# Designed miniproteins, single chains, continued (2): the designs that were tried, part 64

Each design is a single chain, and the fold is of that chain. pLDDT is the mean over its residues in the fold that is shown.

## One batch from the design tools (miniprotein)

Design m6195
Fold by ESMFold2-Fast:
Structure m6195 (fold): chain A 80 residues (1-80)
Amino acid sequence: KVEELLEKVEEIVEQASKKMNPADAAAMRTNVELAKEHPEFASSYIGYVIDIVRAAVTSHPELKPLLEQLEEIKRELEAL
């Protein structure tokens, strides 16, 4: 269900946040909270998280596996 997928996103965001600047970390956490509050728009909010992580991958290539996990979860959310 959407709640289980959003819990996985929250864990991934916490891992990514350790390697990213505080502003991007805060923006990711805000979008996860909005997705939990408004599950009908979850795929859109997670899309914004993906965009933030994707931008960071160019300077932090180690984030690529986390980006791939987020893209997989977004596809699962879109299939619901």
Scores: mean pLDDT 86

Design m6196
Fold by ESMFold2-Fast:
Structure m6196 (fold): chain A 63 residues (1-63)
Amino acid sequence: ALDTAKEISRQAAEAIAKKYGADPEEVTKIAMSATEQALRETGDAETAIKAGIEAAQNAAKMS
C-alpha cells in the first residue's frame, strides 16, 4: 500500500541523510514525494520505494 511504501522510503531516507550529514526532514520529504509519484506511474510498491531511495541519495549527496 502507499502508506507502507512511504514509511519504508522514509526510514531508508532518514538513514541516508544521517550517513551524508544532510537534513533528515528535507531528505525524507523528497524521498516520500518521489515514492508517491513513482507509485502513481507504475503501481509497483518495490519500484516506488527504490525511486524514493534514489531521490534521497541524490538529495543527500548534493547537500
Scores: mean pLDDT 80

Design m6197
Fold by ESMFold2-Fast:
Structure m6197 (fold): chain A 78 residues (1-78)
Amino acid sequence: MEELLREFERLLEELVAALAAGDLERAEALNEKGLEVFGELMRKIAESEDEEEKERALKELREILARTRARVEAALAA
């Protein structure tokens, strides 16, 4: 789980950087891969019978998405 969360955040960071650089082809490829990793994360969270692990994973995912939103806003403001 932690490895997928880390990979997802890395892909989102690279996506924001590609968008800031105007590299739309790279951004599209990273977005597609990010959606695949997100789908795998959501499936593993849904399959987990450990409620504490689910809540922790969902909290970390929410934090990753919040950090990504902040990065996008900063990149667009620059």
Scores: mean pLDDT 82

Design m6198
Fold by ESMFold2-Fast:
Structure m6198 (fold): chain A 90 residues (1-90)
Amino acid sequence: DSARDIINMPFDDYIDRIRDVHSDDQIQTIRDMISSPPDDMARTARRMGYGPYMVARIARIAGYSDDTIRDIMRRAGYSDSQIDDAMSII
């Protein structure tokens, strides 16, 4: 399952895989999000229009708890069903 493989990749492998479809500036934004507080991460995700799986993965890599990841995603404007789907595969 290619989507599951991407979600379960180490951070460096994930960045290398997305580098082909994202600019260096977008990759830097993702790196900055990993070191950001939850509220700043949610704000950046909403501003950049990132998909729910990408945001959940970034928050997981940042070391946040499941409850905190769910809060980040709700603040970013994802639906409960999108959050549940993302949380089930990360």
Scores: mean pLDDT 73

Design m6199
Fold by ESMFold2-Fast:
Structure m6199 (fold): chain A 77 residues (1-77)
Amino acid sequence: DVKERLMKYLGLSENDANALVEAAKESKEAAEVLEKIIKEKLDIPEALRLLSTLHEVDEEKLNELLEEIKRGLKLRS
């Protein structure tokens, strides 16, 4: 389950993991980037930092943050 992987892999709380999963369900792009972060283990410190910011982030900002992670993964992987 994505939620369990987020908690285990990135050390997120259950609440933070749930919020991320719900946001990803609403955004197809966010869901794909989230899966890649977990599987590829790319920029974990940056990913964790950005994921922590998602707690109170609007959908628009959430999509922007995930696009930035996606760009970082593509350029540095």
Scores: mean pLDDT 55

Design m6200
Fold by ESMFold2-Fast:
Structure m6200 (fold): chain A 71 residues (1-71)
Amino acid sequence: SALEAAAKAGKAGAAAGADGGSAANQMLRNFSIATREGGGDGITAGKGGAIGGAAVPGQNGRLASQAAEKS
């Protein structure tokens, strides 16, 4: 089914992003913390967008899944 295929693709993507996942997640956390100290949610959203631009669009979900697995 489509649901099974999506789940398998997600796990495969997480494995493929093994070395990038944790770093991407940590970078986003650090920006979120620094922005909360200085400004709040609106700025945090903007910083997240800028950091997301450094990561390949479409890979972010896979990197995040890998980061969660290593966390």
Scores: mean pLDDT 48

Design m6201
Fold by ESMFold2-Fast:
Structure m6201 (fold): chain A 87 residues (1-87)
Amino acid sequence: SNEERFKRIRDFFNSLSEEEKRKVVELLNKKLTEVLELAQKKYGSGSSENIAKAVEELTGKKIENPDDMIAVFAALHEAVLAEFKAS
């Protein structure tokens, strides 16, 4: 469920040092900007549908319901944490 996904995201984030938390927030802000730019430039607007398409493209995660913005944001946060763990 989305609640379980965000609990995992939150629990991991809360396990990090203050320095690491700042790095995750900086990466999230960068990825949010990339999502909004991709939605606007490639798909034509910042609509929820186009944001979902941009998140799918940038994360490789399938979003079953593009109107479920909680699932869209969960996918983005999970991708940010995966990239942080890889660096």
Scores: mean pLDDT 83

Design m6202
Fold by ESMFold2-Fast:
Structure m6202 (fold): chain A 101 residues (1-101)
Amino acid sequence: DQQGLASQLQKQISRSSQLGADIDALLQEAKAKGAPQSLIDQLQTLRQDVRNLTEELNSLLDQVQQGNVTRQMVLKQVGLTLRLVGLEIDFELLKQQLNSL
């Protein structure tokens, strides 16, 4: 279902964008607190991973909107969802690490 898949991708793009904003806020807090460079580097890497994921989600949404939904597109969306969950977990772990300083 093209509309159903497009709706799910739009929700994931919103989640990914919000995660990016949360990482940017945490990165500014880490710099203000004088956090170790290793933590700052990990936050910057996570920010880039979120940017890459958002680009892949937007690319898949564009493909879905241009034509017939394929099984491969559905499987790719599932994979991108699992990657988003992993990045959200990584963010919470880095946030806990900063709060322990």
Scores: mean pLDDT 90

Design m6203
Fold by ESMFold2-Fast:
Structure m6203 (fold): chain A 79 residues (1-79)
Amino acid sequence: KKGEELFEKYFKDRYGEDGSGKNGYPSLVGVDAETLKAYLKDPYAVLGSEAEYIPFRDLLFTDEEIEAIAEYVAEKFKA
């Protein structure tokens, strides 16, 4: 439920209810929890140093919040 609340608050507008992506944000469908945790903790390590946008960096998620979001997304948007 914490992951659902955080997704609705911070991700729904960016990725859509189906997780397919909007406004240049990549699709979350089929992304596993470990990959998403890595992305949320360090988007530059995942996207490379040339990444133009880091949408989650300014949100200051805790490790617990990152885990909750990643597990919710991986369970909800399976390929």
Scores: mean pLDDT 64

Design m6204
Fold by ESMFold2-Fast:
Structure m6204 (fold): chain A 78 residues (1-78)
Amino acid sequence: MSEKDRRAALVTAAAVQLIGNMLDGDREGVVKTAEAAAEEIVRLNPSPETQRHADRAVEAAKAGNLEEAVRHLIRASE
């Protein structure tokens, strides 16, 4: 797999897990998933822009805004 494909797969897996945790009412699981995905994306694609989007994804997850969390994870993976 290309490195870009690996980042896209990570974001897809994180989005599925975020939705699953939200449906289960597991708010801690939602935040933990966003934090883990954000950390891994920054590790794979380190830049100040990636870090900003990763931080925004975690904040959106803490606010319960799944759409914003996923959008920021996608932006961080680019």
Scores: mean pLDDT 82

Design m6205
Fold by ESMFold2-Fast:
Structure m6205 (fold): chain A 74 residues (1-74)
Amino acid sequence: MSGEEKLKELVEKAKEELKRLYFEEKASEQELMNFLAGKETELIRLAREEKVPEEVLRELLDELWQFLADLVKE
């Protein structure tokens, strides 16, 4: 699996976990934001290790934060 594919897989898993936390655990917006901040740190570290371009990392991070914003507005 390429580094970019590993990041995309982590993003998909993070989205599923955000849905679980929000719908099943009834997590607050602050708890969801804290979870995502932790995942952002993990993604940044993995991107550095796998030599993934910064542009790709930024797009994936934007996607995750936008997903959270859309999730809590529904």
Scores: mean pLDDT 83

Design m6206
Fold by ESMFold2-Fast:
Structure m6206 (fold): chain A 74 residues (1-74)
Amino acid sequence: ERELAAQALRAAAEALRAMGADDQARQLEDLADQVESGKISFDEAAKRVDEILSTLTDEQQRAVLEAVAAVAAA
């Protein structure tokens, strides 16, 4: 549901901030707010996530996936 998706995006943003990727972290936080408020569809949100991930290093992408997996397991 929207709240779980928003939590996953915020966890990913936190991981990116810890790695110094502040611009990408802010983009994910803004996206989380849009998903939670219903301003964006899940399909459009997924496309934006893919665009953001394509700008990340392999290490940053791995950190994002680990953060998302931790939210899904909680």
Scores: mean pLDDT 81

Design m6207
Fold by ESMFold2-Fast:
Structure m6207 (fold): chain A 71 residues (1-71)
Amino acid sequence: MPSIEELEKEIKRIVLEILETGDEEAIARVQELGRQLKEKLDAAKTEEEKREHLLEAKRQLIEVLNEVKKK
């Protein structure tokens, strides 16, 4: 299973790839997801909770990236 550090690195790579596309809708969605993720991570009390939030964020970011790549 990926570590929290590995998940954070993967999320950063996906975010950067989306930003590089210049798709305004995708960028706005990434910014909102990032804000929500930060709030969830700040509220998380255990490493397991942090991992769950990171996994969900990664899933949502992959969906955004896939939508942009199909264009």
Scores: mean pLDDT 82

Design m6208
Fold by ESMFold2-Fast:
Structure m6208 (fold): chain A 96 residues (1-96)
Amino acid sequence: SAEELIKELEEKMREMNDIAVEEGFTPEAAEKIMKIFDEAAELLKKAFPNDEELKELIERARREIERLLAAKDYVGMLQTAMRTLHEAIERVRKAA
């Protein structure tokens, strides 16, 4: 179900963008976006439990998201989350 995983990740990306468009770049919107990123990260970890490189990519991105949240750089946080999920989707497509 690589195709189903990609569709679910694309839905998570759309949900993050919709929150930013509808609520703006607020602390509350940023927390919601981070939660959606964490949900997408769990889907990837469940699908690829032995992919240590993917886990490292996700963990590095999560640390950067936390740093940007602490700096109140909500635009940078969304960009980091979106870029990371796009890279994960491309990895899934190439492995399928």
Scores: mean pLDDT 88

Design m6209
Fold by ESMFold2-Fast:
Structure m6209 (fold): chain A 89 residues (1-89)
Amino acid sequence: MPAMVTAEIEAENEEAARKAAEAAVRALQSTPGTLAADAHLDPEDPRRALVSGVFEDLAAAERAAEAVKRAVESVPGVTRVTVSVQEIA
């Protein structure tokens, strides 16, 4: 069953948010089983980013979530990251 990874990122400034979003998308895309990956900065607050990926199965999504968390936490200026995994019905 396909699964989705969602990451919500908060950063000190827009540059950190953008770098974190880029790192998250790269982590998603480098995970085997990735079907789609995208990221958007919040148009009302560019220090916030939303990242999402769709995976062929839950195991791929869980591996991707771990990779995203590590990649985002390594970016200077990131203040918060929340990563979730959900099976798609």
Scores: mean pLDDT 86

Design m6210
Fold by ESMFold2-Fast:
Structure m6210 (fold): chain A 79 residues (1-79)
Amino acid sequence: LEGATLVREAKNPSEDILESAVYRLPDGNIAYVAVMEKEKAEEIAAEARAAADTEPIVSVELEDLPDGTAKLTIVVEPL
């Protein structure tokens, strides 16, 4: 997240989420980043994509990690 400002972060914020962070991007958008089990990440990504018609979602990105987890990045408009 180049040029992003860290707003908050948490390690093990829930049983399903290993790491989470929220960033303000230089364009004013907000990025929600979380590392979790791949199955949970795929579920949340599908839900976010389905909500894109009603929510100000710019992008949803899933990155598979070699340990069986995945990094989920959801970028939203501030409005």
Scores: mean pLDDT 75

Design m6211
Fold by ESMFold2-Fast:
Structure m6211 (fold): chain A 81 residues (1-81)
Amino acid sequence: SSKREQVLALLEEAKARFEALGDEGGVAALDTLIAHLRASTDLRRAMLTAVAFLRGMAREHAGTESGEIAAETAARLEEIL
């Protein structure tokens, strides 16, 4: 699998976790990040954008399951960078 495919799989996994929680805002955010990543020719920049967004979401929703999903997803993306 390409690095792009690995990153897309992680974002799709995070989206499914938000769907399971009924977090419509989280689902919409991941849809936007997935679309941006699919369209981007600069994979590293797209990944950095996704990490920054997810870290922001993790801070805003600290102590919640949504915040945990965002934090874990950001950390896993940073390991691939």
Scores: mean pLDDT 89

Design m6212
Fold by ESMFold2-Fast:
Structure m6212 (fold): chain A 70 residues (1-70)
Amino acid sequence: LFEEALKAAREAGVPEEVIKEAERLAKEGRYQEALDLLGKAVYELYQAGKMTSDQFFEVAELLKKVLEEL
């Protein structure tokens, strides 16, 4: 599920360095920080008009599901 969220975020245009940092935080057990980092990046791209509403919704739903499984 987390890997699926990372893939969707990457496809939606989240920078590779942000993806790498989120993976690192998750490996350290810091899932809340990883999800916050990804959510912020996705929100900023959406607000900048660099991500479609469909992409934003899909990534947000995946992040929510990861959080619910913690």
Scores: mean pLDDT 81

Design m6213
Fold by ESMFold2-Fast:
Structure m6213 (fold): chain A 72 residues (1-72)
Amino acid sequence: EEKVKELEEKIAEIDARIAQLKHDRELYNNYMKELEKKYGKDVEPLKWFLDKIMDEQLAKLEAEREKLRSEL
């Protein structure tokens, strides 16, 4: 029972981190649209690189969440 509560708290923490990352990604995408207006296609490599990093971080958090859920 105590271990179950600890796992649930860890899962909730990861869910909060995933939600924050998704929110930050929306803000980042809006910023990139403004940069595209000023610098055109020259910002596409930067956007691609940052999107890749965010996708990798999100995948890691989701994998950790699934691992904790399997222990519950």
Scores: mean pLDDT 81

Design m6214
Fold by ESMFold2-Fast:
Structure m6214 (fold): chain A 96 residues (1-96)
Amino acid sequence: SDEEALRLAYILGKLSAVGNALLRENTEEAKELYKKVEELEKKIREKLLALFPSVKDQEAVEEAFLEGYDEAVEEIEKVGVLEAAERAIKEAEELL
């Protein structure tokens, strides 16, 4: 459904943003979180790709991804990369 695709795209955007930020960190904590982010990105991307051909408003799905990405970038600025990543991981796990 479009609603499910929008939720998946939004969280995929968040995971993408925190994943990119974690790659710039050089700590064991960041490496461990990145592994979790990568696994969740794979699962969510697979679900989104399965839904995408039936989505009525594909532009809205792309917009949801960008919204999630931008919101995660803002959260990283406010709470730091590690905390933002933990929050994004939790949201993704709750969605799966």
Scores: mean pLDDT 88

Design m6215
Fold by ESMFold2-Fast:
Structure m6215 (fold): chain A 84 residues (1-84)
Amino acid sequence: SPLLPHTVNHLLNILKTSSSDNIKELALNSLKLILENSDEDVIIELVINNLPIIVKELESNNENVVNAALNLLSVLIKKAPEKV
């Protein structure tokens, strides 16, 4: 899908730049849903290349953000175990 790489890049940028825990949780959950429903190597590699942005959210003091990040990482390990 031509929209998926653009959507993933936008969500990763939201995660990197947002100061809102609610927006970060939504971005992480949206990335998880995209990964669960896509086997496109381009999408998987795009998320892997931005792994440090996702891992940083594990340091959040917001339980919902940490849980969303853990759930996203769990899906990523399943899709690309050697890269997570």
Scores: mean pLDDT 83

Design m6216
Fold by ESMFold2-Fast:
Structure m6216 (fold): chain A 68 residues (1-68)
Amino acid sequence: RKLTIKGPDLDFLESVKSAFQSLGVEVTLEQGTGETKLSPEDSTLAFANKKEFARNLVQLIEELKALL
């Protein structure tokens, strides 16, 4: 199962990647803007900025655990 994480801050994305890799998920980082798409096989998590991501982090983790 593959997860792609998109965002504007590469250093922040690396921290997020480490967290999701601990769940046994293959994680690909992509710098920039994008659209969040969740599926059982391949998922993309995108956010406009790190503050927006952090605000919803707990909810996003719970939703991703259900899909991963």
Scores: mean pLDDT 66

Design m6217
Fold by ESMFold2-Fast:
Structure m6217 (fold): chain A 61 residues (1-61)
Amino acid sequence: SFYTQVSGVGEELAQRLVDAGYTTVEELASASVEELSRIPGVGRTLARGLVGRARLELRRE
């Protein structure tokens, strides 16, 4: 899946993100750090990293 290509995100965590409705990079980039950190296994540090990477991916810069 898309998330298993992201460093630090394993298969279980990737599935949790998809189940929470973050199926696309656009959805992930629109999420707040607080929303993502509510997902079990996603701390604030990882949540910040995921949002940042998703935003960079959308801008492709």
Scores: mean pLDDT 72

Design m6218
Fold by ESMFold2-Fast:
Structure m6218 (fold): chain A 90 residues (1-90)
Amino acid sequence: GEEEVEEVRRLMEETKRKAEEIVKKLSPEEGLKKARELLGETAKEVVERIDKLLSKEEKKEYGEKMADILLEEIGETLGIVNELVAEKKK
């Protein structure tokens, strides 16, 4: 339901913060690699949550919202990560 949508938002916000910290602390190459790995693991968790926890009716109403949040937040996080990496490359 709506609770699952809010949990996806929370997971994505936490993932975004962790990705920023990773990129700030590591070399550009390692930071980008680790941030992408983290995003991939979070995406897998969200997809598994949609498949296991939502009914057919809930997937129609909330699954699309969860997928949209996932895609938008991944895009924003990759944008932030790429900008931080570019700043470190001189």
Scores: mean pLDDT 78

Design m6219
Fold by ESMFold2-Fast:
Structure m6219 (fold): chain A 55 residues (1-55)
Amino acid sequence: SREEAVRRMKEAIRQAKSAGHSEEDALTMGRVAALLYGENPSDEELRAIYEEVLK
């Protein structure tokens, strides 16, 4: 589902940031997580989720 994809994107981004990965790598890991759950977010959607994780 879209909700599952969003949850997995947030999880992937949090894990990447905690491991010291760059913003670009964290965004890429988030996109890969979304694709595994059948979603391909826009760059704008992915960045919005990244910013939400940083709050």
Scores: mean pLDDT 83

Design m6220
Fold by ESMFold2-Fast:
Structure m6220 (fold): chain A 67 residues (1-67)
Amino acid sequence: MLKEEAEKLEKELKEFKENFQKYFNLIGLGLLHVPTSVPLSELMKRAEEKLKEMQEKAEKARKEAEE
């Protein structure tokens, strides 16, 4: 259970990172709008913070699964 949860979190983290980068590519092509009150660099930082949190959760879950 915990090991599967860790693997799922790692997969979600990787997928989120790829989707986030793809999302910004679409914005650059003019297919999507960004919040005018927030620059792209700020949105990137927020996504990186979320990815770090998800990665730490996955690592913690893996350690608990070993125990």
Scores: mean pLDDT 66

Design m6221
Fold by ESMFold2-Fast:
Structure m6221 (fold): chain A 90 residues (1-90)
Amino acid sequence: SRRELENEIMKRAEEAALAVPGVKRALVVPADELLPAEEVRVVDGLAVVTGSIEVLGTPLEITVVAETEEAARAGLAAAKAAAEALAKEA
């Protein structure tokens, strides 16, 4: 079903982000709208990067927490790439 595919896409995106060296946490959730740009902040000395992507007509919000902004951005890019790749196979 579409919902099962969306859940698999979110899981694979989180796994892709976590595979990037320096990434400590990743969270992918359904969102109401796409973010206009990637957001970067520092929380407790960790880089937190949030971005969004639309897959199967559904906006997804991706948050990556890493030791550096470079690692967090790489994690976000990996998550987006994994989500887009799986969505194209549907």
Scores: mean pLDDT 84

Design m6222
Fold by ESMFold2-Fast:
Structure m6222 (fold): chain A 58 residues (1-58)
Amino acid sequence: SRDSAVLQQQRDNNQANIANMQAQIAAETDPAMVANYQATIADNQARIAQIDQQIAAQ
């Protein structure tokens, strides 16, 4: 459905953000910046979990 396509796009965007933040962590030596990237990853993972529940409910 159209709604499923929108949810998949949102999921893909969150996955891309996680991949980008993981790459930033691999290159980062500032623990404060690493903590910020980890918080962003956790937020995006929580959103993916919510999206996955919405997809499963359809």
Scores: mean pLDDT 87

Design m6223
Fold by ESMFold2-Fast:
Structure m6223 (fold): chain A 67 residues (1-67)
Amino acid sequence: EEEEKLRLEAAKAEARGALHYYLGWPLSAEVKVLDYDEDVIVAEVTYQGKTYVVKIDTRESKLEVLE
């Protein structure tokens, strides 16, 4: 229960870091993790009034914007 919350928070922080590193978006961008596993995080990000869905592959150090 608590471990799942910590993993979700870690995934959210990693998604924010990846967005800042690959896209230059501020760390203040609102991030909602939709799904995550060991290597891939899927997140919904709201930035400048537009909502994006991003897929972050941590194993391949790759970020893909889906929407």
Scores: mean pLDDT 76

Design m6224
Fold by ESMFold2-Fast:
Structure m6224 (fold): chain A 93 residues (1-93)
Amino acid sequence: LEEGKRYLLQKKYDEALKKFEEAIKKDPNNLEAWIGKALVYAYQGKFDEAAKLLVEAAKRFPNKVDRINILSVAEFLKNLGFDYVYEAVKKAL
């Protein structure tokens, strides 16, 4: 997980993606890894993949706090100009 965040900050998106996928495989209940993977896709311009991941995370993590955290990430992406990601995630919540 920490390596994934570090690669993302360095804009090494392929390496970041691999580390977040490894984190999800090790612990599928790690919401932070799901969010990290979605952010990698968003920074790569793969907004459909980012939206699908956030929607799946919203379905997987149905508690109120996790949903607020997922929606906050979708709102962050909306503020960067990716409104349809926010709308897709909001409908899944």
Scores: mean pLDDT 77

Design m6225
Fold by ESMFold2-Fast:
Structure m6225 (fold): chain A 87 residues (1-87)
Amino acid sequence: SSSFEKLKREIEKLKEELDRAIAAGDQEEINRVGLELDITAGIYRLIAAVLKVTNGDEEEVEEYYELADELEAILKANADKTPNVLF
């Protein structure tokens, strides 16, 4: 959907912010952006799960799972620098 493209752009912005913080060696900023990535991934997983249970649009469910997976991949790639998912 058109909303999916907007959310993908927001994820790319967060990734760019994380990359800048890493390049600057700013551990406080790395931790803040990492936490935002983690919380956002959790929110997208929850939205997908709610839509699936309520018989929402299948395309929208898949889009939110894809967004959550992309955020989790960014976190995994930087696990040594960012807050880990605790569960």
Scores: mean pLDDT 83

Design m6226
Fold by ESMFold2-Fast:
Structure m6226 (fold): chain A 87 residues (1-87)
Amino acid sequence: SSMRQTVYDILTSSGVPDDQARRLTDAIVQFARDNSLDRDQVIGLSGVIGGYVRNGGRMSSSQRAALREGVKVPESQVQQLVDDALS
């Protein structure tokens, strides 16, 4: 599967609605290219964003840990990415 398909599948599996999942997929794929994220980082970021959106735009402690330890992207950049994609 393409990276784009993988991201979309993670977001929709997290319960993100189709229209938001498509916008977030485009944003995540572009962010990954701009920041040279590897596949594991993109998968981790997609899971964090899916949970974040489903939790009403609040980052859980487990999502913060995954972001810090696996993805290596600041929480503020994730919040900005979601805000920009869903505006």
Scores: mean pLDDT 87

Design m6227
Fold by ESMFold2-Fast:
Structure m6227 (fold): chain A 65 residues (1-65)
Amino acid sequence: MDEEEFEKEVLLALLEIMRGIALSNGDTELASKLDELIEQARKTDDVEKLREILNEARKLMREAD
């Protein structure tokens, strides 16, 4: 597995965990935003874009309760 492929798979797993946490907390707005980021991550293999998606997800999680 090359590093870009590995980073994408790890990112997708992390985003899915974050979405699961949001849904468990009843935060459907956060879960919806995370679903959108997951879709964006699935459509790109650009490492820089994947890092931007991860940073946005982290920002959303920090701004949540």
Scores: mean pLDDT 77

Design m6228
Fold by ESMFold2-Fast:
Structure m6228 (fold): chain A 86 residues (1-86)
Amino acid sequence: SLSEEEKKKLLRLIALLLRSMGLVFEAELYEKQGKLEEAIEKYKEAARLLEEAIRLAEELGDERFLARARKRLEEVKRKIKELEEK
């Protein structure tokens, strides 16, 4: 069973992952509107939250959350690069 400290970290991890998904959704809406600078800013904010989520997943030793957060960060970083190279 998880300790109280591990439960707090898990809740923060989940909140960060949910917030990063919301930011990606906002970024995609800006991208569709041709607002590339605003889209890049939202993707960069999502990347910061995902980097924090990776640290928490590492501390929790949860390989599945770690792999998921790393994959999403790679996808977001690829999007930032693509939009900055336009």
Scores: mean pLDDT 88

Design m6229
Fold by ESMFold2-Fast:
Structure m6229 (fold): chain A 89 residues (1-89)
Amino acid sequence: SEKVERGKEAFEFALDAIRNGAPLEELREKALEFARYLGRKEFEKKIPDFSKEQLIALIVYIGVELLSGEEYAEEVRELLLELLKAEKE
């Protein structure tokens, strides 16, 4: 389903951002795209004030909400492993 594909896109983007880095502006743009797709206006309002880490966390949260339980466990596990390896800015 489109919802599952969008959830996967959110996790893949977050994972890539953790591994390779991403500019703050790109993280904001992607977080806005996913928040708008989810229909959460409260997220849209907070995005301008979020740090890179908070934006990545938000994208992950949206990915969780978009997935219908499909691949949730595997995607979350991979992301958590990368977060545990990531150096703090």
Scores: mean pLDDT 77

Design m6230
Fold by ESMFold2-Fast:
Structure m6230 (fold): chain A 82 residues (1-82)
Amino acid sequence: SMDAYHAALLARFRAQADAEIAAFLARHPDLSQADRDALRDVARRSVETLERSTPRSQEEADLIADVALGVLRIHMAVLATT
């Protein structure tokens, strides 16, 4: 079902986001607590947005998740250069 697909996608997104954040923080130990908290807040809001989304197809669900992961990666890139 679409609901089962969406739930599985959300679980995969959360696992991927957590893994990428953990790897990023390990590479940038000097990041301020405020920046670490801001990055975690971005991830949390992305998960909440995906959880509340009502995709019309599996393809749309995948695209929404890809965009959310892209936004998280942009935030990490900005923190790495600031």
Scores: mean pLDDT 86

